Designed miniproteins, single chains, continued (3). Designs and how they scored, part 46

Each design is a single chain, and the fold is of that chain. pLDDT is the mean over its residues in the fold that is shown.

## One batch from the design tools (miniprotein)

Design m9674
Fold by ESMFold2-Fast:
Structure m9674 (fold): chain A 64 residues (1-64)
Amino acid sequence: SSGQQSVIESLDGMIDYLESIGAPKEVIDKLRELREKVKTASPEEQKKILDEAQELVGETHRAA
């Protein structure tokens, strides 16, 4: 769906950003796992995945 593609694009941007700032491999791997989950996720699950990804990025940014 259009929503699913938008979430995948958002996650790809987050992964690229974290790689650019040298984020821990564990955080990047977690985001890649979330990206894979989006492919089979319902709209509600997609929202939860995006929320989890945003939390991970925020925590990593604060730690840097």
Scores: mean pLDDT 81

Design m9675
Fold by ESMFold2-Fast:
Parts: C-alpha cells; structure tokens; sequence
Structure m9675 (fold): chain A 96 residues (1-96)
C-alpha cells in the first residue's frame, strides 16, 4: 500500500529527528542521559505499530517533563524539539 509506505517513511524521519534532538539535549544535560537513552532504545526495539505508538507516547511524556523540569535553557530547547518530533511521529503512526 503506497499510502502506508509513505506514512512509514514519514514516521521514520520523525523518529530520526526526535532521536537527534534527544541526544543533543542529553549531551548538554548528562544527568538525564540514561532516561533519554532508554526512551530511544524502547523506540528502536519496538517491533509492532502498537509498540512503537506506546513508546512514542512515553517519549512525549518524558521529553515534555524534562523540558519543564530542566533549568538549562539549551537543554530545554532540545527537549521541547524532541517532544514535538515525537508528537509528529505519534500522529504519523496513528494514521497507519
């Protein structure tokens, strides 16, 4: 299905962006690096659309919380960008 294939490609692109932004935040604020790396691992290890959707929703919650709790402006910026990218991923996965 060509439409489903394009949605999967879009989801993969948003996942890559979210991972990039999350890693940038973790480099700036290493105290949360383990939580960020675990969220990335959960998404990469997800094998089904349902698993990916649940992992994306948990990642949105985590990065939104980190953006609120962090006192580092640069880290807040990248946490917020990661959360938005994971929301875009969630929306693409829901459309599948």
Amino acid sequence: NAMAERLRQLADRYLDLAIEYGKKAAEIEPKFKDKVNQAIKDLRDAKTPEERLKAAEKAIQLFSELARESKNGEAIYWYAKAAKAFKNLRDALRAL
Scores: mean pLDDT 86

Design m9676
Fold by ESMFold2-Fast:
Structure m9676 (fold): chain A 72 residues (1-72)
Amino acid sequence: ALSREEAARRAAEEAARAESAAGAFSNGYQIWLSGTGENREKALEYARLAAASKTAEEGRKYGVLAGQAAAE
């Protein structure tokens, strides 16, 4: 029971981190293509914060910020 709860929590956190990192990478490529490098660093920084988050909610919050930075 407890092991299942821990596994679910870790899976959710890992998914949030992977999603944020993948999004930042994809958006970074778009920024590189457009010739604007300033937002790339910002997006990658938010992706790192998402990966370091202890909860899926924090990871998603930083993932959204990474996407917004890349979309600018």
Scores: mean pLDDT 62

Design m9677
Fold by ESMFold2-Fast:
Structure m9677 (fold): chain A 87 residues (1-87)
Amino acid sequence: MVEEIKEKLRKVVEKLRKLLLEKKKKNPEEGLSLEELEEFLERQEKEFEERLEEIAESLDEEQIKDLEEELEKLEEELKKIEEEEKK
C-alpha cells in the first residue's frame, strides 16, 4: 500500500511537470521563463521526494482517492495537449 501510494505521488509530480512545461511552451510570454519554471519544479520535486515517505504514511482513504482523481485530471489535460498538437 505505501509503495503504491509513493508511485502515484511520483506520477502526479511527473505529469504536473510535463503539463506546466507544455503550457509554458504554448504561452512563452506568460510569467516565468522556462529556466525559472524548471528550477521551481526541481525544488518542488526535491521537497516532495524528501516528504514522500511521510506523506504516503499519513494519507487516509479520502486523500488517496483525491490523488487518483488528480492523476485522472492531469491525464485528461495532457491528452488535450496531444490532440491539439496533432491538428
Scores: mean pLDDT 72

Design m9678
Fold by ESMFold2-Fast:
Structure m9678 (fold): chain A 84 residues (1-84)
Amino acid sequence: SEEEAEKLIEKAKEYEKKGDYKKAAEEYLKAAEIYEKLGSLKAVEAYEKAGLLYLKIGDKEKAREAFMKSTELGVKHLAEVVMK
């Protein structure tokens, strides 16, 4: 499952290089969902990347959803660190 997420990140980067931002955003979002299920902080970065790419192509709703997930997971991590 982590290997699947890593392959999706690689695909997303290839699509970004080709200028296919919609495909890149979709692959980052899929990777982020897998990392989230695994409890991996890599989900934060993957959701942020998806949000930025959705924003770039004008999909403001998808961008907002991705940024909200990134923020939620990032804040959860900070709370876990601070509660010591």
Scores: mean pLDDT 83

Design m9679
Fold by ESMFold2-Fast:
Structure m9679 (fold): chain A 52 residues (1-52)
Amino acid sequence: MEKLAEELYKEFLELLEEGLSSEEALEKLSEKYKLSRKEIIDLLKYALLSKT
């Protein structure tokens, strides 16, 4: 779970650096990992909390 959250967070940042909007990045991650948008957001929040 922790490793997945960190991986998603890194990939999310990479997509933003490529010029995608936050919504477009969330959609791509949702499709790639077969998780809902809400689940992706929850995992991203978890990754941020685990980093600090």
Scores: mean pLDDT 78

Design m9680
Fold by ESMFold2-Fast:
Structure m9680 (fold): chain A 65 residues (1-65)
Amino acid sequence: SEAVERARALAERHPDDPTALLALGMAYLKEGKYEEAIQAFERALEVDPDLPGAKKLLEEARKKA
């Protein structure tokens, strides 16, 4: 989808920006791409382990996978 494509482009431009990776994970989650959402959220947490909401979103993606 266009939302996933835009979020992917943003994360590729800013690979060390945890909020860009979080946005990518959220876009995948909305599209039902749970495995990809999990990977994006895990990458966001690798950059910022204390990123607000990321662990809860990761749990949601894992529950839906």
Scores: mean pLDDT 82

Design m9681
Fold by ESMFold2-Fast:
Structure m9681 (fold): chain A 60 residues (1-60)
Amino acid sequence: MEEERKRRQEIIDRAIEVARKTLAENGGDVKAAVDAMFREADGELSAPELIGALLHALTG
């Protein structure tokens, strides 16, 4: 159980970093960030988790 939670958090952290990088490289293009996050997550994250990661990238 803990290992799955840790793996999921690692995927979320990578999605946040990819979103931040994409926002910086594309002048704040949220659509590009979302597309990059979807690619990084490779279907492993739910829609709420992806939304949470995007909000973290935009605000933190």
Scores: mean pLDDT 77

Design m9682
Fold by ESMFold2-Fast:
Structure m9682 (fold): chain A 59 residues (1-59)
Amino acid sequence: MLKRPPIEVISLEFRGLAALVEGDIEGAKKDYQEAIKLLEENGAQEAELETPRKNLEKL
């Protein structure tokens, strides 16, 4: 079954993106890493991890 990511993960991804816009690269990295960790803990598929991982790798 496809599992929906929790709202907390979406909030962390948004916060990471906002940090990037503000130029806080280290804050953005931490937020994206935390979002990835929560997704993995909740059994997310690789497709759900692509966006936060891609954003993290570009930093």
Scores: mean pLDDT 70

Design m9683
Fold by ESMFold2-Fast:
Structure m9683 (fold): chain A 62 residues (1-62)
Amino acid sequence: MSFEELKEKAVAAAKELAEQGLSTEEVSEELEKKFGEELAKLSAEEAQEVSDAVIAAYTEVK
């Protein structure tokens, strides 16, 4: 998938998991399981953008 698709999917997944009451650790584990290999293929800057967006989305929902 593209960087934009990956970012949106990761954010959406983080929001859904946070709304289900999962902890930060559980959300992180699930995202690594689903997107870890895709994230590893991104540039450091792109990976940081995804991480920041996920954290922001998770924090807002929590």
Scores: mean pLDDT 75

Design m9684
Fold by ESMFold2-Fast:
Structure m9684 (fold): chain A 61 residues (1-61)
Amino acid sequence: SKAAREAGLALLLAELRDAPREEQIALLEPHFSREAAELAVDLVAAGASAVAAIDAARALE
C-alpha cells in the first residue's frame, strides 16, 4: 500500500540522518518530485520527525 511505502521511506530517511544531503535526496527522488524530496530532507535536518517530513513532502505534490 502507499501508506506502507511512505512509512518505509520515513524509516530509511531517519536511519540516513547523518548521511550527505544528496544521498538522502537520492533516496526520495524515485518517489517524490525534487522539490518535495528537498523539503523532506531539509525538514529532518531542522529537527522534524521523518514521518512529519514525508507527510509534508506528499502534501506539496
Scores: mean pLDDT 82

Design m9685
Fold by ESMFold2-Fast:
Structure m9685 (fold): chain A 77 residues (1-77)
Amino acid sequence: DPAMEAVIRAEAEASFLVMERAVAELAGDEKEAEELREPAERATELALEAYRAYLEGNKEEALRLAEEALRVVEEAR
């Protein structure tokens, strides 16, 4: 199921971005932590929306939102 695979991948990638930001904060890398703040928040929100759409049976919307979350993560790299 491409939608389910995309949702799982989006949640994983968003979680890694949140972790990268937390590591930057703990390391005292204020610039990297701040640069990752908005992408981490947006990717997390989009991934959550994708998961909710999937649970509602809206696979097309879930795929679209998951792909947007993945794009946010890619652009933050």
Scores: mean pLDDT 87

Design m9686
Fold by ESMFold2-Fast:
Structure m9686 (fold): chain A 122 residues (1-122)
Amino acid sequence: MVKPEEATPEVIKQLIKDLESDNPSVQFRAAYQLGQLAEDPENAKMIVEAGGIEPLIKALKHEDPFVQQQAAWALGNLAIDPENAKKIAEAGAIEPLIKALKHEDGGVRLAAATALGNLANI
């Protein structure tokens, strides 16, 4: 896993690209790592600047509940910053996150609820 101090713009761009991989293990690891990196404000900024919001919103519709959960968690962590929260809402994250509240997996529901809570504070 990428440590916060090892996160470069190039590493973040590769993780964003890996979210759209045909390999489920690559997709899962990318979503998980982006979620962890998003907890750090500087890494969160790099994810947004690298165009991570749209691919993370697409990952909310993924077949794998763990990918959906990590995407919602990453969006929630990004949304702690009000400017990022505004960009996430404007990119259309609200509707997919509301749908995720009805998911059968409790982890997906919790991550979606947390993200919506952070988005509501903008």
Scores: mean pLDDT 82

Design m9687
Fold by ESMFold2-Fast:
Structure m9687 (fold): chain A 80 residues (1-80)
Amino acid sequence: SKADYLLKLAEDQLKRAKEFAKRAIESGDKELIEEAVKTLEDGVKELEEFKEKELKDNPEAAKKMDELIEELRKIAEELK
């Protein structure tokens, strides 16, 4: 379903975000860390828009999307 597709997209985004954050931290480069934070925050906004537009009538998928969004927010906050 479209909901399953969006959830998989969000899970892939979270995986890439974790890898990017790890590289940014390992680099010690403040500019790279700031870019990682911005990328994560932009990703959160995109997923929130997908949730509101596509998952409004699917509360179970919306809840799962909220969990993935929260993990992204947590990673961004830990980098600050």
Scores: mean pLDDT 81

Design m9688
Fold by ESMFold2-Fast:
Structure m9688 (fold): chain A 90 residues (1-90)
Amino acid sequence: KAEEYLFKGKEAFNKEKYEEAIEYFKKAVEEDPESEVAGRALLGRGLAYEKLGKYEEAIEDYEKAAELFEKLGDNGLAKAAREKVEEIKK
């Protein structure tokens, strides 16, 4: 189910339906909040928040994604999420 919501969120995002994408990514995180899927959903939700100009919410999601990827040992995705936070703060 978490993977299905992540996929639907990505589809909505690609169709520029950012609010719908945010709802699907939220559901993906809620299904398994400590998973790789949740980390990817947090990144996707952060990107959707950026597209809507909601930079505070985007930063929150990128920081949560980075922390989760660090816990999972995915240093590459953790760094990518941290870089997104730094880009917004410039």
Scores: mean pLDDT 86

Design m9689
Fold by ESMFold2-Fast:
Structure m9689 (fold): chain A 55 residues (1-55)
Amino acid sequence: SDEEKARRIVEGLRRLAELTGHPQVRAAADEMEKLLEQGGSYEEVVAVAERHGVL
């Protein structure tokens, strides 16, 4: 599902932020996670990642 895809992207970016320490990746993951908690769509989650330059 699109929700499952979005969740996997957020989890991957959160892990990448932990491993690399890049503040932009952490900021993107945090914003995307918050958006999913609020019922945001896959398209909205992808748009956040693109805005932060992590896709």
Scores: mean pLDDT 79

Design m9690
Fold by ESMFold2-Fast:
Formats: C-alpha cells, structure tokens, sequence
Structure m9690 (fold): chain A 65 residues (1-65)
C-alpha cells in the first residue's frame, strides 16, 4: 500500500540518520503520543501504530501499544 511504502521510506531514512538509541527514544515518544492523544481518529491511530510496529520490527525492539 502507499501508506506502507511511505512508512518504510521514512523508517529507512531514520535508520541512516539516527543511532539505535535515538531511534528507541523516538519510538518511546511515539507510543507516549498515542497514549496522550486518545481523541485521535481511528485511521490516524492505526497509521501511527503501524509505523511504530514496522520500525520496531526493523530495529529488533519490542513495543507495547
């Protein structure tokens, strides 16, 4: 899908730019963003969750949503 392609491209660029520790912190901040914004639309929430899961898989990190 177009969304998955965009997510993959953004993750690949982030991996080239940031350290693994910085990427872990970014993922933690994204999870906290979801928790702090319960009024997000279901579609927006799903897209953010998908991005977090794909990034976590590529980095070999476990995240709880």
Amino acid sequence: SEVDKLIDENIDEAIKTYSKEELKEMLKQAVEYLKENPDLSPETKERIERAIKRAAEKLGIEVEL
Scores: mean pLDDT 77

Design m9691
Fold by ESMFold2-Fast:
Structure m9691 (fold): chain A 56 residues (1-56)
Amino acid sequence: LSPELLEKVKELLERGSKLVEEGMRSTPEESKKLFEEADKIMRELEELLKKAAEEA
């Protein structure tokens, strides 16, 4: 993996984790919103990992 790709993967993973943790501590309404944002980030992470695997 290139250093830049690894850094981006780490950033997305950290952001996703934070949103999930915050969602678990929030009201049901806010929790849904936070989990939806986390899902978007996880989707971007998966796309980046797919590209990395194809380049390997």
Scores: mean pLDDT 78

Design m9692
Fold by ESMFold2-Fast:
Structure m9692 (fold): chain A 86 residues (1-86)
Amino acid sequence: WEALEEEAVAEQEAAAPPEARELVREAARLHAEALRARAAGDTERALALYREALALAREAGVAMGLDPEELERAAAEALARAEAAL
């Protein structure tokens, strides 16, 4: 049960604070739900879930010492791209 991607993720999780790891897992779950909603044609639900996933990813980034303003800008750009793709 080994993959290069799994090894990289495990190394990143080991280095991250416990709070950041929990936020990343929840953000990944919501992102997966957003992708499923998008595939089903539920664009409003997909965008709502994606916004929530981005908010948790931003909190995780702050917990890892990243700049909150840069994270907020990146999240806004990601959301604008998601809206444009729909």
Scores: mean pLDDT 70

Design m9693
Fold by ESMFold2-Fast:
Structure m9693 (fold): chain A 76 residues (1-76)
Amino acid sequence: SLIEEARKLTEEGRKAYEKKDYKKAGELFEEAGKLYEKAGDYRSAAAAYYAAAIAYKAAGDLEKAKELEEKAKKLE
């Protein structure tokens, strides 16, 4: 299911973040957010997009982080 795939991507993102692969972590959390959004799980999608924003900030990509924070805020 989309939710199972999103959950797997969230775990992979967490592992990437722990290894300080921040750009990869951001990409994985962003993909998880997209899958949660497609599944209609907007709360999990927002959480994933906030996690992606944190990872992109750590990677120095402030513009991408801002985009993802705005996206998360719209999902309630």
Scores: mean pLDDT 90

Design m9694
Fold by ESMFold2-Fast:
Structure m9694 (fold): chain A 76 residues (1-76)
Amino acid sequence: MEEIKKKVEEYRKKGREYGQRALDALRAGNLPEARDAMLQAVKNYNKAKSLATPEEAAEIDAEFDRFVEEAARVLG
């Protein structure tokens, strides 16, 4: 259980880092970097969700949705 929880936290952290990188790249007008970073965020969040409890998965979805909403706002 502890090892699984650490893996969820690791993947979630990576997803968050890539999500932030994607937003930063979008704000800078670097669309290729933003796309690649967002794909990495999706990959890491999906890995976290595959190991997560249903409650943790819902929190991960909410966190990812915030990045998607912010990206949509930046793209306008």
Scores: mean pLDDT 84

Design m9695
Fold by ESMFold2-Fast:
Structure m9695 (fold): chain A 68 residues (1-68)
Amino acid sequence: SAQTLYEMGKKLYENGQYDQAIGAYNRAIELDPNFAEAYENRGKALEAQGKYEEAKKYYEKAKELNPE
């Protein structure tokens, strides 16, 4: 499920495996394109890799899906 892939991504992120975390979050998004938390955490993983411009794109999508 999308939730299972998201949880896998979080564990990979905690282990510093950012590329693998991004892959897991991508699969979660493919199963649930409205999964705001998966977009947000993909952004965090990209930011941890210094990919700030790409991270911003995912943060904006997360805000669009779950506006405050």
Scores: mean pLDDT 85

Design m9696
Fold by ESMFold2-Fast:
Structure m9696 (fold): chain A 80 residues (1-80)
Amino acid sequence: SAKEILEKEYEELKKLGLKEAVELLEEAKKLSKEELRERLYELAEELGLPLEKVDNLKSKEELIAAYVQLTMRLKYEKEL
């Protein structure tokens, strides 16, 4: 059935998207606060966001979350 083939393709694409997000999260966990902050400044500049948004992030967990979010956003905008 065409519907069953489409559902399988959707599941494969969903797994691929989750894998990219997981890989990015694992990469971010390995970086220092300083490395995360440097990468976030570059991401903010590319996205046209105020650098003060990065300066307001204090914990490593906040930096990791922002890094994953902004990297995925940049990829999404480049696909448009």
Scores: mean pLDDT 73

Design m9698
Fold by ESMFold2-Fast:
Structure m9698 (fold): chain A 87 residues (1-87)
Amino acid sequence: SLVQQRYQLSLDHMSQGLRYLGQATRYSQQGDVDSAQQYANQSLRHGQQAVDLSPPSMQPYFQRDLDNLRDSGNDSIAQGQQLQQRR
């Protein structure tokens, strides 16, 4: 069904968002804030696509996951900035 196709696309985009968040965290741990920010931004774009594509009944769950991606991304960037400043 169209609903099931939308749900699967939302899951795929959220999965990609989580993968990009993992890359952002890895670069932040290395003090590479520029790369971390790039991957954090890609994470949020995929999270937003997951929300936009989601069926209306599932939208609040994907919005919560997007909010979690944003919070985790911000934390990773802040950590990377601190490491970069301590060079």
Scores: mean pLDDT 89

Design m9699
Fold by ESMFold2-Fast:
Structure m9699 (fold): chain A 90 residues (1-90)
Amino acid sequence: MYSLVDVLIITIQDTVDYIFQHPQDSVYVGQTLQDLIISRVPQLSQDEIDQLVNVVQDTVQRLQQHGAPQQTIDIFQQTISYLRQQGRQS
């Protein structure tokens, strides 16, 4: 049985792979993923939020290495900022 954080991590990884295959959809797909993560954050513990921050940070590095559009990178960086803010309030 997968935990909620495990499902989110898998979804992030699948989404990044999709972005590399379909870069023209990357902004829309990134925004959809951000909305999903934000909607699920209230159900996560501090440790699970910290895991997501690490995964999204790795994702930003991979997107930069592959030359993803800056707007797509900005969406993932905004997601990190949101997660860090929520982690401080838990």
Scores: mean pLDDT 83

Design m9700
Fold by ESMFold2-Fast:
Structure m9700 (fold): chain A 61 residues (1-61)
Amino acid sequence: SALDKLSPLEKAVLRLIAKGYSQEEIGAHLGISKATVSRHTKRILEKLGLKNKAEAAEALK
């Protein structure tokens, strides 16, 4: 599936996005910077061919 393209960390970021967490909250939860969360979010969207976080959250279903 398209989700198999994601690393374990990218899958963790995607799950937190699906739960409605902000980039700062995701960073605090995972022990990484907001900038690192933003980079992972962009890479998730690129790997899945998606335009925004809402579409990325739908891909988790």
Scores: mean pLDDT 79

Design m9701
Fold by ESMFold2-Fast:
Structure m9701 (fold): chain A 64 residues (1-64)
Amino acid sequence: VSEEELEREILEALGDMYVALGDLLKSKGKNEEAAELYLKAAELYEKAGNLEKAEEARAKAEEL
């Protein structure tokens, strides 16, 4: 496994964490804080090369 492959896996895991935290904050009515976390997740997914997840996270932020 290349260093780049491990880096992508770590970035995706961090993105997943930010989405989960965003969902939690959204459930508490903290929409501005949730949007910030979704945008951070989108950046992490984009760096990981997962453009589909990046677009989904960005869409979640825009819906708030």
Scores: mean pLDDT 84

Design m9702
Fold by ESMFold2-Fast:
Structure m9702 (fold): chain A 71 residues (1-71)
Amino acid sequence: LVELARRGAELAVEYARAVAEGDEEKAAELERELAELEAQMLALAPSASDEEREEALRVIGEGQREAAEIL
């Protein structure tokens, strides 16, 4: 779960940069990758430990914050 969250955070930042640069094609591609990772994380979340889930949320939050600063 946490590893997927880290990948998602990285993609969220890349997505924000693509949007800021006006690269609509790259933004659409990254949006699809993010949606796929979100589906995988949702499937794994019920079997994850509380600690792993909390770490994943922290990583996601950091990525979203960085992405928001780029936009």
Scores: mean pLDDT 76

Design m9703
Fold by ESMFold2-Fast:
Structure m9703 (fold): chain A 60 residues (1-60)
Amino acid sequence: SAEELAANAAAGAATGVGGAAASAYHWMRGSKDDPVAAARAAWEGGPEGGAAAGIRGALS
């Protein structure tokens, strides 16, 4: 439903902000040593994933 999508969009936005901070930290500290950690952060719905879900939910 639209309300479920809106709730997921809000959660996605909050997760995106937290994910951005975490991703940036790991990218600076471990991107060369552990690129998999950076890829995982993006896959778990980093800033673009969380934000994209939020936008998609709002458009639905």
Scores: mean pLDDT 54

Design m9704
Fold by ESMFold2-Fast:
Structure m9704 (fold): chain A 77 residues (1-77)
Amino acid sequence: MIELKLGGEGANRVAVEATGAGVKVGDIVTTNATEDPNKVIVRAIRDGKEIIKTIELSEPKTPKEVGDAKTITGKVV
């Protein structure tokens, strides 16, 4: 399970709430669409290290909705 709440815009979004997937509050987060609308890639950067996780969403999102996401909830794949 993963629950993220993001603040900010675009490539400079920051986790303001984070549970699961190894993401912590203060991490710089990007969200990227996949060919599967139920799956997204979450990338978090902390101290120059990148964590990349694939998340299976409970409901499908368009690529634009994924790229602009303020919340991500799902399962780590």
Scores: mean pLDDT 80

Design m9705
Fold by ESMFold2-Fast:
Structure m9705 (fold): chain A 81 residues (1-81)
Amino acid sequence: AAERARLAALGEEHARRAEEALEAGDAEAMVRHAEEAARALVEAGLASEEQAAGMVAAARAAAARVRGDEEEARAILEEAR
């Protein structure tokens, strides 16, 4: 219970940091925090590996768009399906 609650809180904090990084245009920080959020949520039992992979793919696609690479963003989302 305590560990699960801690991991859930950690996932929420990293998700918030990923959103802040996206707003700041920091593509690398956004992806890093999205990956940490996905990992924590899977460990907490709040997300499946498939859901986590989808979250990371979405963050990577958003990062590519921040860099101006719409083709890369589309390829990432296509591969994640």
Scores: mean pLDDT 81

Design m9706
Fold by ESMFold2-Fast:
Formats: sequence, structure tokens, C-alpha cells
Structure m9706 (fold): chain A 63 residues (1-63)
Amino acid sequence: GPLEEELRRLLEELEELAKEHPDDEVIKRAIKGGREVLESGDEVLLRVAVRELRELIEQVKAL
């Protein structure tokens, strides 16, 4: 669905950013958690994960 597609897109973007921040444990945990949420298919968790990953990506880009 649209949330799963958006979460996949955000995970791909965060994985690219992770290449520039290889020791960032927050990024590593966010990628792991996002993948687990994507596998769960839980609509509430998908909405939360999309929001949280968007915010994290903006914070990482500001570094």
C-alpha cells in the first residue's frame, strides 16, 4: 500500500545516508526498526515509522 511504498523509499534514502555515517547507531537502529515495521504490515506502526524516518533523514541531512 502507499505507506509501505513510502517506508521502502525512506529506508532506501536512509541506507544511502548511512554510507556516509557508518558508525551511527541511531541510523542503524532506525533502518532495522523500519524493516521490521515494513515486514509487520501494521498500519499504525507504518504511519509512525514513516513520520519518524522522515524526521531522522532531515536531521541527518543537516549534519
Scores: mean pLDDT 87

Design m9708
Fold by ESMFold2-Fast:
Structure m9708 (fold): chain A 80 residues (1-80)
Amino acid sequence: SMEEVIFDFRMTSILSELWLAEKLKNEAELAAALADLREVIAELRETNPEAAARMEEATKLPLPEMIERLKEILLEIRKE
């Protein structure tokens, strides 16, 4: 569906920005990527509250672990 395509695109973009912010230690890029992530989680909560809760828990992790956990969650969503 269009919603699935948009979700996958947004998450792929956010993951790339989080990874780049981590490598460059760029606080402004990190803040922007995290703001985008929070919006995606809020929207996902309406349609897939379990996945949204798991992504929310991932945001409590250190950035490298957060990125890996978010990749795992995205892969699981893609299989559904």
Scores: mean pLDDT 84

Design m9709
Fold by ESMFold2-Fast:
Structure m9709 (fold): chain A 73 residues (1-73)
Amino acid sequence: MKAKSPIEKINELLKEARQARASGDEERFRKIVEELKKIYEELLSKPYPTMEDVAAIAAARAALRELGVELPE
């Protein structure tokens, strides 16, 4: 089975985070935010990012900002 692309995983996690916030599930929300941060850091650590990786970094940054996470510019 092929793994989901980073951008697909980020979009899925953002959708789940929105649902967790709406339902008041703070533990699930926190875990999803931590997973998004991990993906974002892993993407930034790549020495040779692809165009898909660059798009995924932008998507992760936008998702984390929507979820109230402050990121250094």
Scores: mean pLDDT 79

Design m9710
Fold by ESMFold2-Fast:
Structure m9710 (fold): chain A 82 residues (1-82)
Amino acid sequence: MDLEELKKRLEEDPDDAYAQVNLAMELNVLGKAEEAKEYAEKAVELLGEDDPFAQFVLALALDALGEKEKAKEYLKKALDEI
């Protein structure tokens, strides 16, 4: 799945939470943590704060940006270990 294709899909349907979270994960893999954070935050808004995959993807972006405290909070939400 190509990054540009996911972005085009979101221009057609900005409410596509699946495209939002997959784009964020792809951006994390590519090391584009700031962009990944933006899309992951939108996915969390669309899917709700209790969606573990969206929370996990957001945690990865926050960790890469050095926001360790926030990353830890979202990772705990994703793993439900508290």
Scores: mean pLDDT 77

